# Designed miniproteins, single chains, continued (5), part 110

Each design is a single chain, and the fold is of that chain. pLDDT is the mean over its residues in the fold that is shown.

## One batch from the design tools (miniprotein)

Design m19821
Fold by ESMFold2-Fast:
Structure m19821 (fold): chain A 100 residues (1-100)
Amino acid sequence: GKLSIGIIEIGPVMSAEGKELVRALLVFTGVGGEAVELMKKLKKEAEEAGVPIVGEEESEETATFSIELEAPSLEALEALARETAEALGAELLPVVRAEP
């Protein structure tokens, strides 16, 4: 199966300290039975760890879920996504900006 991680940049936000942060969705997608089962386990682990899931869809062929996070820069977010992709054996997709 195919496992991928996508990044959807929502936009800049201001922290309580006046620092500009990047808000984004990390989108985890599994295609094919093996990847779908891995996605179900990963989503369950995220929920058990108290990570809020902001979107989810599951079928026999595809499973996806998203988490929302803030990072000091897009580069820091991409580094985190890359490390996560390497740990999961997933493909890291190009960054996409949310449509207005």
Scores: mean pLDDT 77

Design m19822
Fold by ESMFold2-Fast:
Structure m19822 (fold): chain A 60 residues (1-60)
Amino acid sequence: MRGAEAALAAGTRAGGAAAGADGSLFQKNVEGAIRAARAGALGETGEEGARAASKEPFKS
């Protein structure tokens, strides 16, 4: 699962943020997080994802 680890890490970050949302904020955050995650996932194949990845420092 080496390739899946990278995808899982990105997905877990987005999913964790959405799941961590509280109460009524959860409903709004779920929609916002899903939209952001979708934009990020779609952008990963394009420039949107590349620029987002560049903003995040590598984890060492």
Scores: mean pLDDT 54

Design m19823
Fold by ESMFold2-Fast:
Parts: sequence; structure tokens; C-alpha cells
Structure m19823 (fold): chain A 100 residues (1-100)
Amino acid sequence: MSPRERALELLEAGLRKIEEAKELLRKNSPKVPQMVEEIAGLLRTLGDLLRGLGHDELAARLYAVADELESVDLKDKEKVLEALERAERTLREAIEHLRA
């Protein structure tokens, strides 16, 4: 698998995890903190891969969203949702850029 193909696969996996986390958040699941942590870690891994491919701007955006997810008050459901929606938007933009 090429580095680009691997990045696309992980970006799409990230979108699925964000959708799952949003559903868990809607249901007030105790799994939300674990899912947010997993998503932040995945975004950092994706940032490293994209930086390696020369996509420094996209990598910087992924790191910024990972930092936001790690620092968000997990008790504030609205702020967690907003952070997840920013992560989703950034991943969709990265997928479109890599497919272009």
C-alpha cells in the first residue's frame, strides 16, 4: 500500500470513528472520553503521515484539532460536539485534497 493509500484509509477510518463518537455523545455513553482520546491519537498519526507526504498545511490543521480534542471539557457536551464536527470537516477536506 502506498503512503497516500494508507493516509486515505486512515482518514476514512477517522471519519467512521467521529460518527461513532457523535452517536455515543448523543446517547450520553461513558465511552465518549475513550473515543475522543482514540480520535485525537489517530489525528496526530494522520498529521505525521500527511507531513511526510508534503501536506504541511493539512498536517498542521489535524494537529490543531487533535490538541482541541485533548483539551476540551468532556463535561461540556456541546463543546465536545463542536470539536468533533471540526475534526470531521478537516478530515473530509483532507480526503478531497488527497483524491484530487
Scores: mean pLDDT 86

Design m19824
Fold by ESMFold2-Fast:
Structure m19824 (fold): chain A 52 residues (1-52)
Amino acid sequence: MIEIEEIEIVTDSLTMAQLAAGSILATKGKVTELTIEKVGDKYVVKSKIVIE
C-alpha cells in the first residue's frame, strides 16, 4: 500500500515559499506534486509526498 502525505504551507513572502518548497524536495519520500500559488497577498505551497 502506498501512503500519500499532503503538506500545505502559507506565507506572505515568496522567498519563504521558495525555501519551503526546497525543504519539501529534500524529503526522503517521492514528491509527486509541488505547487506555489499566489492567493491574495499570500503564497500557498502545496505538496504531495509518496511514502514507500
Scores: mean pLDDT 77

Design m19825
Fold by ESMFold2-Fast:
Structure m19825 (fold): chain A 93 residues (1-93)
Amino acid sequence: AEERLELARRLAEALEAGDYATARELLARLEELGVKVEESGPASEEARIAALGAAAYHAVREAYETGVGENSTEATDPETHQRISVSASVEAT
């Protein structure tokens, strides 16, 4: 559905603006629409949402174009100074 792509675009805009509250809500809605996320490593909520949101955006965009989307990213948490890894995947129905 085009709703996933629209939500993913809004998620990218929220992350760019540093609006982590909106990004969290949009990420949760994408998960309701079939986006699967995985995370590893210690992370602040802010760093976690930023990394998961970026991975989800790219996975949704790829799935819209090809039917399957899969993205992973690594980030350094500014609060814990630890590396975190996240991935997101989704399939078109």
Scores: mean pLDDT 76

Design m19826
Fold by ESMFold2-Fast:
Structure m19826 (fold): chain A 89 residues (1-89)
Amino acid sequence: EIEKEIEELKKRIEERLAHYQRLGADDVAAYYRSVLEEIEKLKDDPEKALEKAQRFLEIEDTNDYVAQKLIEIGDEIDAEIAARRAALA
């Protein structure tokens, strides 16, 4: 049932939205709300609504992974810069 799949994906998006709202990430939360509004506008075309929801979550899952890795790399770079500055003092 395609409508059930759409509702399950919308619930996943809403859970992510709640997470970003708790973090105070207002811009990200606004973006997630706009995506949910776009999915709702596609209710007369359930195949497009499903595709949009699936694609959004695929991109966000990838972005979350990349963002986490970039934070880890940034912390490593900052530590290396601090160590090099200490060695030159």
Scores: mean pLDDT 77

Design m19827
Fold by ESMFold2-Fast:
Structure m19827 (fold): chain A 100 residues (1-100)
Amino acid sequence: MTEEEREQIARDALAGARGSIADARTLVNKAKEALKQGNKEEALKYARDAHIEVIAARILVATARYFAVTPELQSEIDALEAEVDRVGAEVDKLEKEINA
């Protein structure tokens, strides 16, 4: 595998991870709205779907890191990993709040 092929795989994985995190954020907002409306069952469904998107983002971040060949890509991956961790913590907190 060439360095160019590795960089492309890393960039594609990074783009996919950004998409999964954007979807997770949307689902978190939907879960929060459902919870405000007293719809605990719908809130749990959205929170669970958000958790699945966070897992997908983590797998894609790991893939991007394995194939990343430039310091610029490594920095972008580190920034996205921190964002994934923040969204993951928000999902965990939300699931705990709904189950309280």
Scores: mean pLDDT 89

Design m19828
Fold by ESMFold2-Fast:
Structure m19828 (fold): chain A 83 residues (1-83)
Amino acid sequence: SEERARELLEEVRRISREIKELGAKDPENGTRLRLAGGVAEGMAGIAYGVGKATNDYEFAEEMLEKILRKAKELLETKDPSAV
């Protein structure tokens, strides 16, 4: 559903912000972590946008759930090399 896809998008955006915040605190490895967070946010926006443009929210939900899983894994490991 559009509502579910939007909720997943907002969740990815929230996790991405947390990843970027962690990256900002790490001057040595933080650039890669901030970039990975930015990529996750961008991919989530594209997935939602495609679903909206094609009226295929099932596809958007599947892609967003995969992106969210990877974003959560990145946040949990705090290691950009883990993704």
Scores: mean pLDDT 80

Design m19829
Fold by ESMFold2-Fast:
Structure m19829 (fold): chain A 68 residues (1-68)
Amino acid sequence: MSREELRALERQRVREAGKILQQALQVEATVSIDEGMKLIDKAADVLPRARSAILKLAEERRKALEGE
């Protein structure tokens, strides 16, 4: 419920999603179809959660900038 704790968790999830996407880009270069498909599935699962986390962080920043 603490906003600072929520922000820390959301940032951690965004960083985790970023690592998965980085690995997906590397596998694309190796042309391993099976490995590529697994990473695409993983990225597709985490992308909506990362988007939601980014939106929540943006909303918190907006409220902080507006003041109170």
Scores: mean pLDDT 62

Design m19830
Fold by ESMFold2-Fast:
Structure m19830 (fold): chain A 77 residues (1-77)
Amino acid sequence: SDEKVKEAHEAILTAVRAGAEAAGPDASLAELARAAVEAAEPVLEELEKKYGEDPKVAEFLKKAREELERVRALAEA
């Protein structure tokens, strides 16, 4: 399960980095936050469906979802 948590973490980080790069060099904090959420959300949904039955992965994904909601609030403020 530790390997699954690591894979889930790496997948989310890869998506967030791609979103940040796509937002470009003049992106505001709100634009970066929106790009991160848009990039990470489908990856998080896929991971929840594939690995949600693993308690360690489920706990990690729950915390990741909570972080995405905080970041989404920054994008919408």
Scores: mean pLDDT 82

Design m19831
Fold by ESMFold2-Fast:
Structure m19831 (fold): chain A 64 residues (1-64)
Amino acid sequence: MSPQQQLLDNFDRTLSSIKDPDDLLWVHDAYIRTLRKTIKDPELRDQMIKQLEESTKKHLEKLK
């Protein structure tokens, strides 16, 4: 598995453990900032951000 996929899997695991929607959104924002600062390839960065947003949406829907 790529280092990028491992990072996304770690983010998804953390997001799945959060039970409060406000905390989930705060952590999501922190992860988006991390990806924007650390991933220098714009195409890879946009792909990773999209996958993170899909993961966040999935976990947020479970909390409703």
Scores: mean pLDDT 82

Design m19832
Fold by ESMFold2-Fast:
Structure m19832 (fold): chain A 78 residues (1-78)
Amino acid sequence: STFDQLARQGEQLLDQLDRQLRALEADPSVNPQQVLMLGASLGMLRMAYWIGKRTQDTEYLQRTIERLQQLAQEMAEL
């Protein structure tokens, strides 16, 4: 189903972003305050993903994935 595909995509994005965040945390050239803020954003989106999955809200889950993709772009620009 579309919902199952979105749920799997979200899990893959969360795993990818977790690895990207760990890489930024290990980089001494990156501003630690920016890393902290990115971590907070990822934490909030992880909660949104969980809510979307538990409520089986396909539209909410789709919007959460779009926000996760935006966060990935923001991390890549650092």
Scores: mean pLDDT 89

Design m19833
Fold by ESMFold2-Fast:
Structure m19833 (fold): chain A 98 residues (1-98)
Amino acid sequence: DEETVAEIERIFNLAVERFKEAAEKGDRLGMEIAATLLVMVSAIADKIAEKLSPEARARIHRLLAEKTEQVADIARKAGDEETAKFFESLAEEHRAKA
């Protein structure tokens, strides 16, 4: 479980960094691609979490809530309110499952 949680965190952090880089450059297409990847990784992580211990599952949901909230903040600062609201909603869903 520990290795799986750590791997999900590493993958998600890489996707967040790509989103941040695109936002800093004003690369709207890059932001859309990174956001799509973040949604896909979140869905895969959620499915994997169902197969783990309750403690590991809670940790994954707390991690996903934290990282999706970070993406929402980055999007809002870049002027992308729609993407910010979407990831805020996703963060609330993960927070509820933690």
Scores: mean pLDDT 85

Design m19834
Fold by ESMFold2-Fast:
Structure m19834 (fold): chain A 75 residues (1-75)
Amino acid sequence: VKALSEVEDPAVRLTGLASVIAAIRSAKDEDFKGSNLPESVRKTLNITDPDTPKEEILKKLEEEMAEVQARIPAE
């Protein structure tokens, strides 16, 4: 179960995902790995390896954000 998917408002969920991505990007690559992620985020992104590099984590988060955006009708 994806904890972030419980947010009913897609705009709020996108804002949350953008904030997490920004925080991770602000960290140094050597200081951020899969083991630094909260368990809820690791389960959402299906990250089981604690040595998962920051770049792969960011890619998975951006894919999740794109998936949420795809569910919002184009205006």
Scores: mean pLDDT 66

Design m19835
Fold by ESMFold2-Fast:
Structure m19835 (fold): chain A 69 residues (1-69)
Amino acid sequence: SVQDKIKQVQEDMDKKMAELNKDLQEKLSQLDKQNATPQEYKQFMVEAIRRIGDLVQEEIDKIKAIRAS
């Protein structure tokens, strides 16, 4: 069903979000170890927001495609 397909997308995207969160936590830990500057932390946050936004948009696009079918 359409609902089952949407649920599958949501489950797959939840896994991708968990993987992204783990990657971001590891990168933040590396910045801490390297005594990163406030500017480097800001650049990291901007990149993190963009990557999270891209993943949210991917989920939206996939759900829209299922509903349009």
Scores: mean pLDDT 88

Design m19836
Fold by ESMFold2-Fast:
Structure m19836 (fold): chain A 69 residues (1-69)
Amino acid sequence: IDEEIKEAGLDPERRGFAIAMQAALADIQGNLPGSNMSLNLLRVDLGLSEEEVKKLYEEGKERVKELLE
């Protein structure tokens, strides 16, 4: 993960949350490969721990449910 990108462009929490919402939306649409790719971006690109990925995914999933319902 590029530290300069975190500081200059996007809050890491906001970026991670957006990716987590994308994963949740893909899962709801039955696109399991797409969901897994987004979760992998959180781990690999953002360098998040498994606990951080889980937390962001749950938060993103709740937000997506609110927007779709």
Scores: mean pLDDT 71

Design m19837
Fold by ESMFold2-Fast:
Structure m19837 (fold): chain A 70 residues (1-70)
Amino acid sequence: MTEEEFERVVAQQRAIADEARRIIAERGLDAAEREKLNLAAVRAMNKAIEEKLSPEETKKLFREEYEKLM
């Protein structure tokens, strides 16, 4: 992994974490909804790493994956 790839992955992870925190704070999610957020995060991260997505694109993909689970 290059330094640039590492920095991208860290930024992607941070974007997902920030969005997940916002959703939890906004919606008051229970344990079942937290599992949906976790699953959406895994799916979004796999795609973001594969396609070298920006943090903003990663956040959008995470939100889309989460919405599919609702």
Scores: mean pLDDT 81

Design m19838
Fold by ESMFold2-Fast:
Structure m19838 (fold): chain A 102 residues (1-102)
Amino acid sequence: PDPERAVEHARRALEAIDKAIEAVKQGNFEEAIKYLEEAYTHLAEAVQASGLPLDEQRALLAEFHRLYEEAIEAIKQGNRDKAIEAFRRMKELAERVLERAR
């Protein structure tokens, strides 16, 4: 485990999710997808550095990916409110990882 690395990557994931929410509000869907991919990369690094059990790590990443898929479907349907709601739930996951990393 590396608590400093876990905290840093969790913070970067949160920042990327906030940028994705902002991009969707502005109608910049391609930009939002790029920020979500960035958020997933940082969340995966944070989870691995956290020292959580492997099964818990897999469950967290699977839930994040499920929410990502919900957000992409909402974007394709033109439903910005549903996309933003999925992003906020992803943000809650990243915040929980940040709390656990400390």
Scores: mean pLDDT 83

Design m19839
Fold by ESMFold2-Fast:
Structure m19839 (fold): chain A 88 residues (1-88)
Amino acid sequence: MLKEVEEELERVAELMAKFSGNKEHIEEQRKKILEELKKNEEDLEIALETLKVLAEELERMLKGEEISEEERQKRIEELQRFAEEKRK
């Protein structure tokens, strides 16, 4: 899990930097998030799922694809349900 989370975090950080242009800030946030996630294995599973969804969304946006508000809300709800179930 940790290696997969690190890989998805790097992917999301690179994609976010392409949108915002603030690579330094994004890299610092990535390192901070990874350090916190290393302290709790349950959070790693939730983080991996969240990062995969975010990476897919960012890649589609970079290709010029529009993500519907309905699709975005559905993904957010699915991630919230997943996180709540894992945090029991």
Scores: mean pLDDT 73

Design m19840
Fold by ESMFold2-Fast:
Structure m19840 (fold): chain A 110 residues (1-110)
Amino acid sequence: AAPRRIIFTVDTNADAAAQEAARAAVETNAAVAERFGDRVGIGTAETEDGALKRLVAEVDGKRITMEALSNEELAPGYRRTELLSDDGERLTAYYRADDATTVVMEAEAP
């Protein structure tokens, strides 16, 4: 199967106590995803009204900054966001509107 990138995030708009609590969940989720052979990154998400606006993540020791190009509601509480990275890569992110701590990303095929 083609490898997926799974980015576990801490919402930068949350207060310091909420960010600290989210870090424990992020560490647990990252350990689980690694067991299934997915490429795992940890980062921070900036959201507005449950929609991802910006994601900064470290994957394989590289920092990637991604800006939202579009946001779409797939089903109640589930979103898809098209992202553009600093290196020009286009990515599709899938996540829950109420919980951006797990973002599943797929690279666009050329």
Scores: mean pLDDT 64

Design m19841
Fold by ESMFold2-Fast:
Structure m19841 (fold): chain A 61 residues (1-61)
Amino acid sequence: MAEELLERLAEHFGFTPEQLYQLLKKELDTGKTTVEDIARALGISPETLREVLKLAEERLK
């Protein structure tokens, strides 16, 4: 589910799953944007976003 969501979101924004993960990682690293803010912008729950980021990080090690 979370992996499929990452792929779907990447396709929606015209990125690969890896590129989308890197963009989300950078956005969080700015310290101005929270997980809740990104989840709201993407139309998903904060818990779902945390799972997506965790699985993407494990996959892209």
Scores: mean pLDDT 73

Design m19842
Fold by ESMFold2-Fast:
Parts: sequence; C-alpha cells; structure tokens
Structure m19842 (fold): chain A 72 residues (1-72)
Amino acid sequence: MAAEEEERRRERLVEGLARVLELADAISKTRSVDGELPASVSDAALAEARAMLDGIDARRAQNVAAVKKLKE
C-alpha cells in the first residue's frame, strides 16, 4: 500500500521536474544561440521559468543554511 503510493508520488515528481528542466533547457539554449528569443517564448513564460528556478535555488540555499545552523 504505502510503497505503491510512494511510487506514484515519485512518478509525478519526476514528470514535474522533467517539465521544469525541459523549459529551463529550452530557454538556456535559446539564449546561448543568439540572445534574442523567438516569438514563441514570451516574457511571461520566461518569468515563470525564472521563478521556478529561483524557487529551486532558494530551497537548496535553505537546506545548506539548515545544515550550517546544526553545526552552530
């Protein structure tokens, strides 16, 4: 029971992360090519991708800070 629920949750998380990484990768490649984004990539989409990446970075920073606080 619990193992199956964990597997389902893991699959959903993997799918979510894959979509975030796909969007981040597409934006990164677009910038590397010419710096000028194609019309299909709107400022709104860039803002959403940036916010998601910032959220991930903030979470990582919180984890690092928590480890440091345990030492202090």
Scores: mean pLDDT 63

Design m19843
Fold by ESMFold2-Fast:
Structure m19843 (fold): chain A 85 residues (1-85)
Amino acid sequence: VEEAKKKLEEVFEEGSKKLAEAVMKEYPGSDLEKFEIAYKAAKDIISGKNSGIFFPTSEEAKKILEETQKQIEKLKEEIKKALEK
């Protein structure tokens, strides 16, 4: 249970960071060049919230988003299964 929770946090953090870096590359000259703004937008999108700032348009950003969300969902199911015992 605790191991799966730790993995969930690590996946969310690393995925958000990777997505933020990809977004910064897509929108040079905008506020999204600032890591804090890109990172917040990435966290919101990964969590299923509308950031209101951008949509991932590159294949790199879309792949990072999809893979991160898929891993998070899998870990959430593992945590739920463990808590039901």
Scores: mean pLDDT 70

Design m19844
Fold by ESMFold2-Fast:
Structure m19844 (fold): chain A 62 residues (1-62)
Amino acid sequence: SKKLTDIPKHKWITVLAEAGLINHKEGNTLLLYLSDPNATNEDILTRVAKLSGKSVEDLLNI
């Protein structure tokens, strides 16, 4: 198993969409957040957790 944080950020949307955790609309929202230079990995993971209805810990173990 791979952790999401082991994957380059530019691939996170594709990986999460392929895992069925986000849809195209959510992916577009997340892309804007990934483009924010002030956003930390923790902030991004928290946002994805809210969009997917899963915990940050569940996302890390994908």
Scores: mean pLDDT 72

Design m19845
Fold by ESMFold2-Fast:
Structure m19845 (fold): chain A 77 residues (1-77)
Amino acid sequence: IEEDLRAAAESFFENLKKEVEGKEIDPKAYEEGKARAERHLAQGDYAGLLISAAVDIALAKSEKERNGILKGYIDAW
């Protein structure tokens, strides 16, 4: 259900917010993550948002890139 998926997304990003607080980020990864999150949010696609975030994080090649992606998704939320 859309509401349940929204709640799951909110919980997921809230838990991750503390992981990236004060950490260095890759500016390109940040902008890419934010733009992708914004596209999913514009469509109300919370399932796609969660899957996209998980995939982007898993494919990150460095901590700085991972932190950038996470921050981008969180700030778009």
Scores: mean pLDDT 80

